# Ledger of designs, part 52: designed miniproteins, single chains, continued (4)

Each design is a single chain, and the fold is of that chain. pLDDT is the mean over its residues in the fold that is shown.

## One batch from the design tools (miniprotein)

Design m13783
Fold by ESMFold2-Fast:
Structure m13783 (fold): chain A 94 residues (1-94)
Amino acid sequence: MEKLEQLKKAYEEVKKALEEGKRSIDIPPLEVQENGRTIGRIEPVEVKSDEQREALLKALDNKRSKVISIPPGSEVTDRLAEERKKLEEELKKL
């Protein structure tokens, strides 16, 4: 339970920092596992442009899951969309 709450707080912190125009967010990596499977992970976030920052914010706003995986770099939007579907499926199985 605590790790899931920490992941949510990190998610909210990243979202706020991106909304403020920050492109590099150094957070400790967090991973939440259920039944030996990773259902959510957050890693340090780095985006190289405002376009990538806006794309990541849009993807985060579209997340319905309480758990998120955010890889660093320019491919964040595509990977975030895939992780969203994976997390939604895993949460439904729980």
Scores: mean pLDDT 61

Design m13784
Fold by ESMFold2-Fast:
Structure m13784 (fold): chain A 98 residues (1-98)
Amino acid sequence: AEEEAREAVEGAIGTVEDFIEAVKNKDLHKASVLQVAADILISAAINLTTDPKARELLNEARKKLFEAGKAFDEGNYPEAIKLAQEALKLLREALEVL
């Protein structure tokens, strides 16, 4: 349902914001857990929505979050933060069309 998709996106937004802060604080364990949690929430939102524009934005956000996780695993924290911020922007755009 649209409301359930909105709740999942709102949860993903908060989780990605927490991921960015964890990376900035070099809390690597917390950042890793939050990246996985954010992916689960984005995946849930994709499965819950029937809006094609929201689905496109959520899939793009998921790709950016995956790229952020890869940069994080490679020790490139500035790139991980940048990509996570790009994912955050896409999640907020998805929320506006839901």
Scores: mean pLDDT 87

Design m13785
Fold by ESMFold2-Fast:
Structure m13785 (fold): chain A 80 residues (1-80)
Amino acid sequence: EAEELAKKAREALKAGDYVTAARLGVEGVAIDPKNLEAANAAHQGGLEAGKSGQMPAEVAAGYALYGIGGALDAGGKGGE
């Protein structure tokens, strides 16, 4: 469920496991595009994973952009 994925992504961020945080955040957004916590975890996890070298910057940018897309969806009324 998206809420559990968002929670696990936040725990991964706390642990410094940015790759896991980005992945779980993206999975949460894929299940519920309006889950802002999952979108935030995907965005922050992607950025930190890229900066720390835990994944290539290009791949990290993809995760971060997916998170931004989810956040935009969460701010949109009626899925617009």
Scores: mean pLDDT 73

Design m13786
Fold by ESMFold2-Fast:
Structure m13786 (fold): chain A 71 residues (1-71)
Amino acid sequence: SEEETRKTIIEILKKNGVSEATAEEVTKRFLDLNPGEVDLREQAGLIVGVAMSLGVSPEKALAIYEELLKL
């Protein structure tokens, strides 16, 4: 579900040191661009791109990317 997708993205971002507010904003912007059911592994690059555009460091983005690919 979209709600489970949202929770998964936020949890992975927060686990990798992204603030809750930034994690929610990343998730909102990503889902606005990709409405409905999405494969997070296939969309990992877009998720980290949005995160970096909101100030998440490249090092944190790489860790998030690797964790998304393991889903």
Scores: mean pLDDT 82

Design m13787
Fold by ESMFold2-Fast:
Structure m13787 (fold): chain A 56 residues (1-56)
Amino acid sequence: SAANAVARALGISREVAELLVKASEQGRVDVADAAGAMIAAGASEEEIAAYLRENL
């Protein structure tokens, strides 16, 4: 699945990857870009998941 590929590529959990894929599929480029920036900045998976759940 796309989520499994993203999880492996970014070193994140499948749960966070599924939310990130959902943001991209829904055309929420703003949310996907913000989540990507959080990952690059070293934010915790808990913080990234919370952000994605609140903004989707």
Scores: mean pLDDT 83

Design m13788
Fold by ESMFold2-Fast:
Structure m13788 (fold): chain A 79 residues (1-79)
Amino acid sequence: EVEERVRKLREEAEKYQKLADEYNQKSIDYTKEAVKAREAGDLEKAKEYFLKASDYTIKATQYNRKAKELREEAERLEA
């Protein structure tokens, strides 16, 4: 049943990778909105968007690391 465990690890890694990609994209989008707000002179909105972007970056990084660790574990089991 090593094959079944490897499959589950890969599926879980893909789920975390998708979450990381989504949160990374949201971070990029909020950073763009922050830049636009700053250029418009709305410093309060710019700060709020940068805070949101930062939060999404942290979560994206965390999920990306988890996905990588799960993929490495699956590769070790197949070795």
Scores: mean pLDDT 87

Design m13789
Fold by ESMFold2-Fast:
Structure m13789 (fold): chain A 76 residues (1-76)
Amino acid sequence: SAAEAAALETAVEELTRGVAEHYGLPESVVRPHVEAVARAYMDYVLANPNASQEEFNAFRRELLARLEAGLAEALA
């Protein structure tokens, strides 16, 4: 649980910074949306330990779509 929490925190920090820079938004606005997709990704990894790189890439694309939809809704 400590290792999972640390991995999630690192992923949230890095993704929040990148997404905030990409969209020109404050990290505080982006962070909750990144937290949601990072958690979904960690849940997927834990549930699918034998998933291929192709399956992970497909899920990452799905999570990016979810992130974009969430940000669009928040800015509406």
Scores: mean pLDDT 81

Design m13790
Fold by ESMFold2-Fast:
Structure m13790 (fold): chain A 66 residues (1-66)
Amino acid sequence: MDKLVEAKRKAAREVGEILGIPKEKMDEVFERALKEGKSIVDLIGEVAREAGVDPVEVIRRLAEKS
């Protein structure tokens, strides 16, 4: 497996944890984003909007966690 893809998948799961989204759902969204050529920023925006959370708030929490 590509290490960059694996790292991004891990980041997507961490976003899911912040938003209360199950890992299986986050993996599905991530695979779809890869097929559509979407960036990680687009993925964060999409799942944050689905969860009713501001994407800027999600990015802020990720920075605090990392």
Scores: mean pLDDT 76

Design m13791
Fold by ESMFold2-Fast:
Structure m13791 (fold): chain A 91 residues (1-91)
Amino acid sequence: MEQQVEELIDQIAAYYRAVLDETRALFADDPAVQADVDAALANLDASKAAAIARLKANLTPELVQQLQAIVASLPADREAYRAALAAALAA
């Protein structure tokens, strides 16, 4: 169960990292956006480590099921985000 929690949190973190990487690429010439993305990535790594430690201390089957449900929704959420971003750039 501990390894499953780590894998699920890693997948959630990877999703947010990919969103931040796309944002950085779109605003490559904006140093303020680059700085904000760098700060967000550092905070994401710290938050991931803290979340894993806390979840391991309170591990339940229900919590694992909730995390699995969140991970299962990520591809649809990411596609919706990409579509919205593409529409904004086309306007």
Scores: mean pLDDT 73

Design m13792
Fold by ESMFold2-Fast:
Structure m13792 (fold): chain A 96 residues (1-96)
Amino acid sequence: VKVTVEVNGSLGKLTVTVKVDGEVVGTLVVAPGEQGTLTVKGTGPIAGVTVTVSGSTEPGKTATVTVSHPSAEPKSVTVTIDENGLAEKKTLELEL
């Protein structure tokens, strides 16, 4: 199955949306200066998908979004938060 993690920075927040085959299964919102973790609940191939936001989500800083699963190599993307709290949209894909 295809797991897509979309990362968008807007209004001083970093929003991470997790999709499985195009359907939203989870959303994590991280405020400036915070970190967060979202673990997808359920059974089957997507169980245990974990998304972690680390680093800094403050304006002018960089944050790292990592998606992991016990059966796959982890993937990460770095997002730069501008002085207005905006970040370029980033996407990660994990095949399970």
Scores: mean pLDDT 76

Design m13793
Fold by ESMFold2-Fast:
Structure m13793 (fold): chain A 55 residues (1-55)
Amino acid sequence: GPAAEEEARRRELLARALAAARISPTSGLVALHDTRDVLSEEELAELEAALREVE
């Protein structure tokens, strides 16, 4: 449904941000911090909302 499609879109956004940030496997905790510098405030807020909705 629409919710699943929105979730897929946000996961794609996350994947793009992670790729841009060159996240190391050993830096999992720092990954989200690095994406903050890559993502705009708007994109970050959208991502946080999506993560909160994920069950």
Scores: mean pLDDT 59

Design m13794
Fold by ESMFold2-Fast:
Structure m13794 (fold): chain A 99 residues (1-99)
Amino acid sequence: MERARELGRKATEELVELAEKAAEGDRKAESELAAKLAGLEIAAIGAELEGTEEGLFEAAEYLDAVAEALRKLVELGDESAREPLEKVEKRLREIREKL
């Protein structure tokens, strides 16, 4: 849990910075953001598949980082991030209901 939270905080900071650069038209930042978001969602699925309370906490931390980055994109005017954000927030709620 502690390691996942530390990784989540660092990932969130990096993702928010990439989202700001992507919104300004940085194609490299856009590509890096997309890859990191996909990686975190895959990590969340892996954590959920462990079937443990610890795995659910790790999945929640990964999805929270993804949600924060997508929320930042929406705030900066990227409407394409809105539907992915709603889906991630729904998954996050479902995981937290099991805790």
Scores: mean pLDDT 78

Design m13795
Fold by ESMFold2-Fast:
Structure m13795 (fold): chain A 94 residues (1-94)
Amino acid sequence: SLEDKLLEWVEKQIEEVRKEHPEITSKEGALDEVWRRIIGHIFDQIDPSKPFLENEIDLSKIPGASEELVKLAPKITAKEFIQLLNKVREKLLS
């Protein structure tokens, strides 16, 4: 599913954060850094003339996104992407 592929991608981003920031020992700390990076990638694609949540996010432009993830949803709305990200974060913190 899209959620499962997004979960796999976020887990890979956590590993990259831990390699760059070995001082971040908590799962929450690593997720906070991953979320700051994701928010940055979203803002890079925002059209300010449109409502924020109605913007289309091109997943192929997100660094490290797998070909499988991009194929499942090459473009999604910021609303849908944020909702999926929140579900993934909750699963990772459970």
Scores: mean pLDDT 81

Design m13796
Fold by ESMFold2-Fast:
Structure m13796 (fold): chain A 91 residues (1-91)
Amino acid sequence: SGGLLLREQLLAPLREAEALYAELLALAKQVPASPEIEAMLAEARRLVQELKDILDDIGRGKDLPITPEKFFARAEAAIERLRAAIERLRA
């Protein structure tokens, strides 16, 4: 029960990760391209895409490939990595 509520709860950290990724992209445009920055952006994109793929599978009626608990842990880790990348580019 509560599939719509659960989906909304899972969407919240994804939306935060996407917003942080957009901020990271905007900051990266203000600095010279480097292999380190390109690797950082590639990792950020992969982390956000992994969260999207999990929610897409739920939207298609598939079982969660991981528990909601593990999804939140992955989203939190992704958000922390995105925040660290943003802080690094602002310094």
Scores: mean pLDDT 78

Design m13797
Fold by ESMFold2-Fast:
Structure m13797 (fold): chain A 94 residues (1-94)
Amino acid sequence: MAPKKVKVLRLSGRRVRGREYEVTVEVFEVEEGETDAAKYKLLGRTTFTLRSGADWRALRDRLRAAGLLDDELAAALDEAAAALEADAPDRPAA
């Protein structure tokens, strides 16, 4: 059978300060079952600054529109948005 190519989404995030997070979204095209990172073809890379639950939901909606969002990732992004919203005062801690 011809090898099936799949899109792999890599999310990496770091806290920049307080409740501000920098999340980098990388989209790769690979053969199904490939584990060698050197064989991952980078299709696109975008960095987002996320400060609120609304920012996390906006990221989810963009990934959904691009066809890159599965149900597990959608749930994880919604949980992150809800947790950040529940914890966030409107002002950073002094």
Scores: mean pLDDT 67

Design m13798
Fold by ESMFold2-Fast:
Structure m13798 (fold): chain A 58 residues (1-58)
Amino acid sequence: GPEVEELRRLLAEARTPGGRTVLGAGLHEAQKAEAAGDREAARRSLEGARTGAVVEGS
C-alpha cells in the first residue's frame, strides 16, 4: 500500500545508519499493519518513522 511504498522510498534515500534503522523498523510495522488491514496503524508507522528519520539526520 501507499505507506509501505513511501517507507521503501525513504529507506532507499536514507543517509544515516540511525535513519535507516528507524525507517526499516517503520517499514516492518507498516507491512504488519497492512497485512492486518489496519490502515491507521500503517499511517502512524509512516509518520513515526518519518519523524524519527528527521531526528536521525535522514
Scores: mean pLDDT 85

Design m13799
Fold by ESMFold2-Fast:
Structure m13799 (fold): chain A 76 residues (1-76)
Amino acid sequence: MAERLGETARRKALELGMSEEQAERLGERVRKAVEQGGVDAGVGAAMRGALELGFSRNQVMELGRAVIEEAEKLEA
């Protein structure tokens, strides 16, 4: 779970135009948050991390949706 959600966040960040280093950092934040507090914590970390890395509110919303969608598929 945690690894897959982190990788999803990383890939979406790259797609939205972030550097490889920024995307990898975001993915690691999501992975750690999921490991510590589950999916909800991971989504929160993704949104907060993306804002800190320079994403717009619209990009943050897209990133959050991608992480939630992947989590739903893995929980099903």
Scores: mean pLDDT 80

Design m13800
Fold by ESMFold2-Fast:
Structure m13800 (fold): chain A 89 residues (1-89)
Amino acid sequence: KEELAKEYVENAEETARLLGLEPLSEEEREEAIAEVSSLPELAAKALAEISKLLLEAVKLEKTDPEKAEKLREEAKKLAAKAREALAAA
């Protein structure tokens, strides 16, 4: 799950950068990777995929806002399903 945690954090950092938000410090980045790595595999995988969809949406916002909106909806649905599955476990 280390690869999934790293993918999530890297996608989240790039998204924050594109949105003009303050990126994580090196210590915060390390803690975020450790936290995601401690999650069930389903949660870690869902977070990695959600972060990828949101990053793609931010990149497309200026060139294809319709496609960006669809990616955000897909991320929202995936997040809801992952949250429901984790609550049921």
Scores: mean pLDDT 77

Design m13801
Fold by ESMFold2-Fast:
Structure m13801 (fold): chain A 65 residues (1-65)
Amino acid sequence: GRAEAEALLREYERDPERGAARIRARLLSLGFSETTALAAVHDLGRAHERDRAAALEALERLLSS
């Protein structure tokens, strides 16, 4: 849900390395493959550099899959 996406993104903003690892671990727990989870985290990082709201929406969609 949105609250989980916001919490994960906020952790990524505080510590990108730790936050990225936690997002990846969460996606793996939801059944994503290692390759897909890694690609999603990299895409999220690029989106965040451009627009925080777009990154939040992208993460929320991933967590809803």
Scores: mean pLDDT 85

Design m13802
Fold by ESMFold2-Fast:
Structure m13802 (fold): chain A 73 residues (1-73)
Amino acid sequence: SLDEKAERLQELLKRFMEIAKEKNADPTRVAGLAIEAVGVLFEIENKLQSDEEATERVEALIKRIEEEIKELE
């Protein structure tokens, strides 16, 4: 469900921030991705977009954050 995907995004964002801090990642890159993720989560929580658009954006961000984590590991 969209709620489960939003929860997964929140968990990945937390993990990404912890790994980024440990690996001394580029703060501009980290901040940009975090802002985008928080924005999407805010839109989902407040039902500001369609479930289809929200699902696509969450899935894209999950993939991007997973790729960033893999690169930093």
Scores: mean pLDDT 81

Design m13803
Fold by ESMFold2-Fast:
Structure m13803 (fold): chain A 101 residues (1-101)
Amino acid sequence: SLVDQGNQALDRGDYDTAIDYYRQALSQDPNNSDAWLNLGRALLHQGRYDDALRYLQRSIDLAGQATPDMLRVMADALRGQGRDSLADAILRAADLLENQL
């Protein structure tokens, strides 16, 4: 899938290529929560924390609730912004949620 190709690009650190594949996936299905999440991850790796959080919020809204994986991406972006205490609290929430799934 386009998401799988984006994930392969993300894994090798090719963030621009990953973003292009995720944008193509979203043009076909704008309700693909995973594609919004992974677009946020690629932007996080580029240090674009505000953009990452915006697309992560879109992913959460579409999913109807935050997953542990979404919360971990949120925590990484918040830590990038210097919000360490909030990032730590969100990571604890992710661990608790994962134990309940």
Scores: mean pLDDT 88

Design m13804
Fold by ESMFold2-Fast:
Structure m13804 (fold): chain A 91 residues (1-91)
Amino acid sequence: MHPLVEFIRLVSKLDIVVSKAGPEARAAYDRLTAKLKADLSLLPEVFKRIYPHLENLSEEEKLILLARAIGEVNGADQADLDTVIAAIKAY
């Protein structure tokens, strides 16, 4: 799969995972992604951080890497990142 197509798929999958985990995980993810949703010019920075690894990781590892990259770009709280990672692992 093309890396950009895989990135778009992972973003969609992460939203589904978080939504199924419940309202606390949803709220943590909304805070984690707040800057990105307000400023789409930050999307290339997230993509650049995960691009080299997209073909070498499991689905769970890819989603965790995406969550971490989003957290770094957004300057997110560790507690929100930990909540999202727990939702990924429980899925």
Scores: mean pLDDT 82

Design m13805
Fold by ESMFold2-Fast:
Structure m13805 (fold): chain A 80 residues (1-80)
Amino acid sequence: GEEAQKAAKEFKELAKELEGKGKEVAEILAYVLETVGGKEAAKNGLLNVINNEKDLKEKVGEKSAKKIVEKARELLKELE
């Protein structure tokens, strides 16, 4: 729905502030949120990001991982 589209847009904006693998992950998350369309599927995607913060940190670095996870937490609250 519209909430998933808003979440996708916010990850696209975050991607502009990130570089390398962090930017790529933020862009992928935006694409997934646009594609799933449903509120519950979007919530599951955001929860998966939050629950895998440690793996994300190893993959994209601490700074990018923190920004991605904080955005996921912010958006998840909007979907409650």
Scores: mean pLDDT 81

Design m13806
Fold by ESMFold2-Fast:
Structure m13806 (fold): chain A 66 residues (1-66)
Amino acid sequence: MSTADLIAEAAKSEDPEIREKVEQARKYSDAAMDAFKAGDSQTAADLLNKAKEYYLEAVKLLEEKR
């Protein structure tokens, strides 16, 4: 299963802890897109790294909870 498939599975999870991580990742991803559009590539990169961290945490929780 790809990382994208695992993120999609985490997004469908009814576990509130997993859903919280996915929601935080989406917020950082949206903020990164806004920063990128504003021409702030450094802030966009930092925000994308935060989004990635939250997605990976959600995937890890999903794997632990099975």
Scores: mean pLDDT 78

Design m13807
Fold by ESMFold2-Fast:
Structure m13807 (fold): chain A 117 residues (1-117)
Amino acid sequence: MSFLDPNTKAILEELSEEQLEAMREAEDAYAALIATLPEAERARAEEEAGVYLLEKVGLKKGMEVVIEVEARKIAAERTGDPNAEPTEEDIREARERVRELLEAAREALRRLAEAAA
């Protein structure tokens, strides 16, 4: 299973073999985590996995794309317009949401590792 959308995957085409291997290892770890979760929680875990994968391989450009997508969602929610341009405050909130997703992902994987030990 892939936790990255097609647009994000296009960015990854220039990755080194070492980065691709790190991404596969992170995908496998998250697939194992998602398999332990109830179906209702899987969609959220898959979103968290995408952000975690991008940070794990050190893709700053990929992380910027995720932040932009999240900022556009925040702007759409705030204005009711799906084509609303994000403000600087929307972008700051998006960065904070992405940070919280990463912290949640790390904590979930830590608990899985402890349960497997």
Scores: mean pLDDT 72

Design m13808
Fold by ESMFold2-Fast:
Structure m13808 (fold): chain A 74 residues (1-74)
Amino acid sequence: SFEELVERALALVQGMVTVENDPELEKFLKELQAAKTREEVIEVLRKVIDYAREKGWTLVADILERILKELEEL
């Protein structure tokens, strides 16, 4: 479901915030928490994925990209 995919994305981004203590990740977490539509969630996830890839966090970027693809298929 949409709610399940959002919960999975939130859990991953929260985990990243906890580990990295990065203000940009905290900003993305707040944006993701505020997102109300599928399109808004997708837009935030694309930004998080791009940031994660820039930082070399390949595994988490790949997991988030799988969630993004599942959201696109809804």
Scores: mean pLDDT 87

Design m13809
Fold by ESMFold2-Fast:
Structure m13809 (fold): chain A 61 residues (1-61)
Amino acid sequence: ATQAELNEAFKKYYTAKGQADRLRAEAERTGDPELRAQADKYESIATDYENKRKALAAALA
């Protein structure tokens, strides 16, 4: 693992989390089930990157 890989995982985690949060807020405001589905998708992506970040951080420590 490298610092660059760790930084990339951090960036992708926060990007996906931000997308999920925005889509969740819009889904709650509009009641659009498509936006809710997309929010759930980005939450899953964020979880995957958080798990990768933890593994990379452990390897780099």
Scores: mean pLDDT 82

Design m13810
Fold by ESMFold2-Fast:
Structure m13810 (fold): chain A 61 residues (1-61)
Amino acid sequence: VSQEEAEAVKKALESMGEKASIEQAKKAATLGRQGASAEEIAKATGLSVRGALLAGGLGRM
């Protein structure tokens, strides 16, 4: 995941009211690209399941 993709994911998370670091966004997008579930991404990054769904979904595109 590029720095620009990670920044886009972070902005998407913040737009839905979730506070996230660039590192959390990058990790979530990477795990989503690898096929991890929203629950697995949430556990690995500390994001909510809703945030993990969004970030992981963006990582798959």
Scores: mean pLDDT 80

Design m13811
Fold by ESMFold2-Fast:
Structure m13811 (fold): chain A 83 residues (1-83)
Amino acid sequence: MTVEVDESLEQIKQVAQQIIDAVAANGREKVTLVAPSKELAERAAKLITQLAAEAGFNVSVKLYGTTAEITAVAGDVALARQA
């Protein structure tokens, strides 16, 4: 899924919630985020990662200038055992 974002914090939160809902339903979601600047792409990816982590999901991000590829997967919720 490809999503364009602007500087709106609420829009970024909505994208994060969509990812969380999709991971909860399917165990995994991948989103391509397109921002008007590299700094905004990094900020949006960081916020989405934080929100998904709060929901108990693992997130990986690949940054390509103004584009961020975000992959979120359901983690082991039994107990967080870090590697």
Scores: mean pLDDT 74

Design m13812
Fold by ESMFold2-Fast:
Structure m13812 (fold): chain A 72 residues (1-72)
Amino acid sequence: STEDALAALDKLIEEEKDISIQRALGMAAAELLRRDEVSQEELEEIIREALKLEGKEDEADKVIEKLRKLLE
């Protein structure tokens, strides 16, 4: 759900020490708030795009793995 996805993003932001990755996750959370329903594939794509905008595309797979564990 969008609620579960937002909670997971908030937790990732709290645990993250890289400010650029924190900004990317904040951008992803803002995009989720604009949408009524988001699939996990769409959520992962939003996160990858936000990380690219912050120059952190190389970290995308690690961030998404952490997200998947939080959504279990």
Scores: mean pLDDT 82

Design m13813
Fold by ESMFold2-Fast:
Structure m13813 (fold): chain A 144 residues (1-144)
Amino acid sequence: VTREEVAEALFGPGSAALVEATREEALKLPSSLIKEINAKMKPEKLPVRGRLLKLVFGEDFPLVRLDALAYQKDPELYEKLQELLEQAEEEGDERLALAVTLALLALVTGQLSPEVREAILAGDVARLLELLAEQVAVAEKFLS
């Protein structure tokens, strides 16, 4: 399975091109922003997030740049995604961790729906899982 096939399976036709555009945009971010985001990041407890991001962007891609890009595009949404990720890690909820990671992917690739954004800002875990249920199931198959 290629990175292109994974992107298209998660987000539909044309998503592979959006991932490549996102890689180029993230690599152009200033070092000052990367340092700021690194200072805010906590160690990950669930490996599914990093595994999914590497599957989409590549094993050697600097994942912190995706966090920095998300923060630059929508800082309020990024802070809420981090809160939901911490909740998922405390509860051992791999499905919530995948849903949060998929929402981050949608944000950085410009594919985030208004409904998903509103669910995240409201902290509505049940609605977020409902909206991303099919994409979570696809991600679980690639990570098995």
Scores: mean pLDDT 88

Design m13814
Fold by ESMFold2-Fast:
Structure m13814 (fold): chain A 98 residues (1-98)
Amino acid sequence: SFEEKEVTSPVSSKPGILRRDLDTGEVTLTDEHSGVKDEPLWKLLGVPESVVKSLPLSVLADILNETYAPKTENEKIVWRSYIELQIDRGMKLIESGL
């Protein structure tokens, strides 16, 4: 079994889907706009797998949707990496002459 939440994709800023496998605790992102399918969230954000697995799917979704202020150390790790990814996306756009 799995649980799902609609999110703003951290890769494209378009709609995407976060899914958790309830047997393994694995959280994956699907973003069809960017061709991302069932990609582990911890790999996309560059955080330890254990950090993502420690958090409720609702908290992970709310962090990606920018609707939640991080409170715990693990929540702050995910939030920091999310923000760093958004900065990197912006910097690449500037480097392309836009």
Scores: mean pLDDT 83

Design m13815
Fold by ESMFold2-Fast:
Structure m13815 (fold): chain A 72 residues (1-72)
Amino acid sequence: MSLEELEKEYEDLAVRLYILAEEQGDQALAQRLIDEVKALNERLKKMSEEEQKELLEEKIRWLRAQIAQVEA
């Protein structure tokens, strides 16, 4: 996948998990997601394109796992 495709998928999944956290009343998870998105964006500014792709793929896997657990 391109960097732009990975960024879009990450954002889509992060928004989805945030909505699920809000619907469940899990304010701690919702706030953690906001903080982690901000931290990720700051880290990405200092990384090469290849490092950004690897980090985004890792974060996408984590988001998918969290969504699957919440939806189960």
Scores: mean pLDDT 82

Design m13816
Fold by ESMFold2-Fast:
Structure m13816 (fold): chain A 54 residues (1-54)
Amino acid sequence: PPVPSPDLDGLPEAERRERVRAWTEEKTKDSPPDIKEGMQLIAVGVALIAARNA
């Protein structure tokens, strides 16, 4: 299910991208590469679902 992010609302698209990137790097900085690949797959899946429902 989609998770709304109030912390990203009202920000320009470039700022939202930057914050998501920084948050993901912080969360996965000590994770093995397998976790980073999994996070990338999840992000793509969420984006596809959101686009299809638009």
Scores: mean pLDDT 60

Design m13817
Fold by ESMFold2-Fast:
Structure m13817 (fold): chain A 103 residues (1-103)
Amino acid sequence: MEEAVELLRRAIELVLEAAKLLLEVTENYLRAIGLMLQAIGLGFDLDLAARRGDREGLAQVARDTIRLAQDVLDLARREGNQRAIELAEEAIRLAQEALELLE
């Protein structure tokens, strides 16, 4: 469980960094802000589930992190931001590893 929490913490941090890189593109500004706020919310959900020892809650955070990272990856690919693509792909990988530990 501790390993899953650390993987999810890293995945959420990478999603937030990827979303921040997309913030400078004017046409995607509001979408990027929305993705950043969702990542921040997942960070709070992670801390709450971890403090409670809530394995099902951690698995839900993992699934939500994968979905959010996929949304960030889609936006990063449309913008051609290679760094954001790399961060989002790594976030998906870490969140999937966390989910496997929780299943």
Scores: mean pLDDT 86

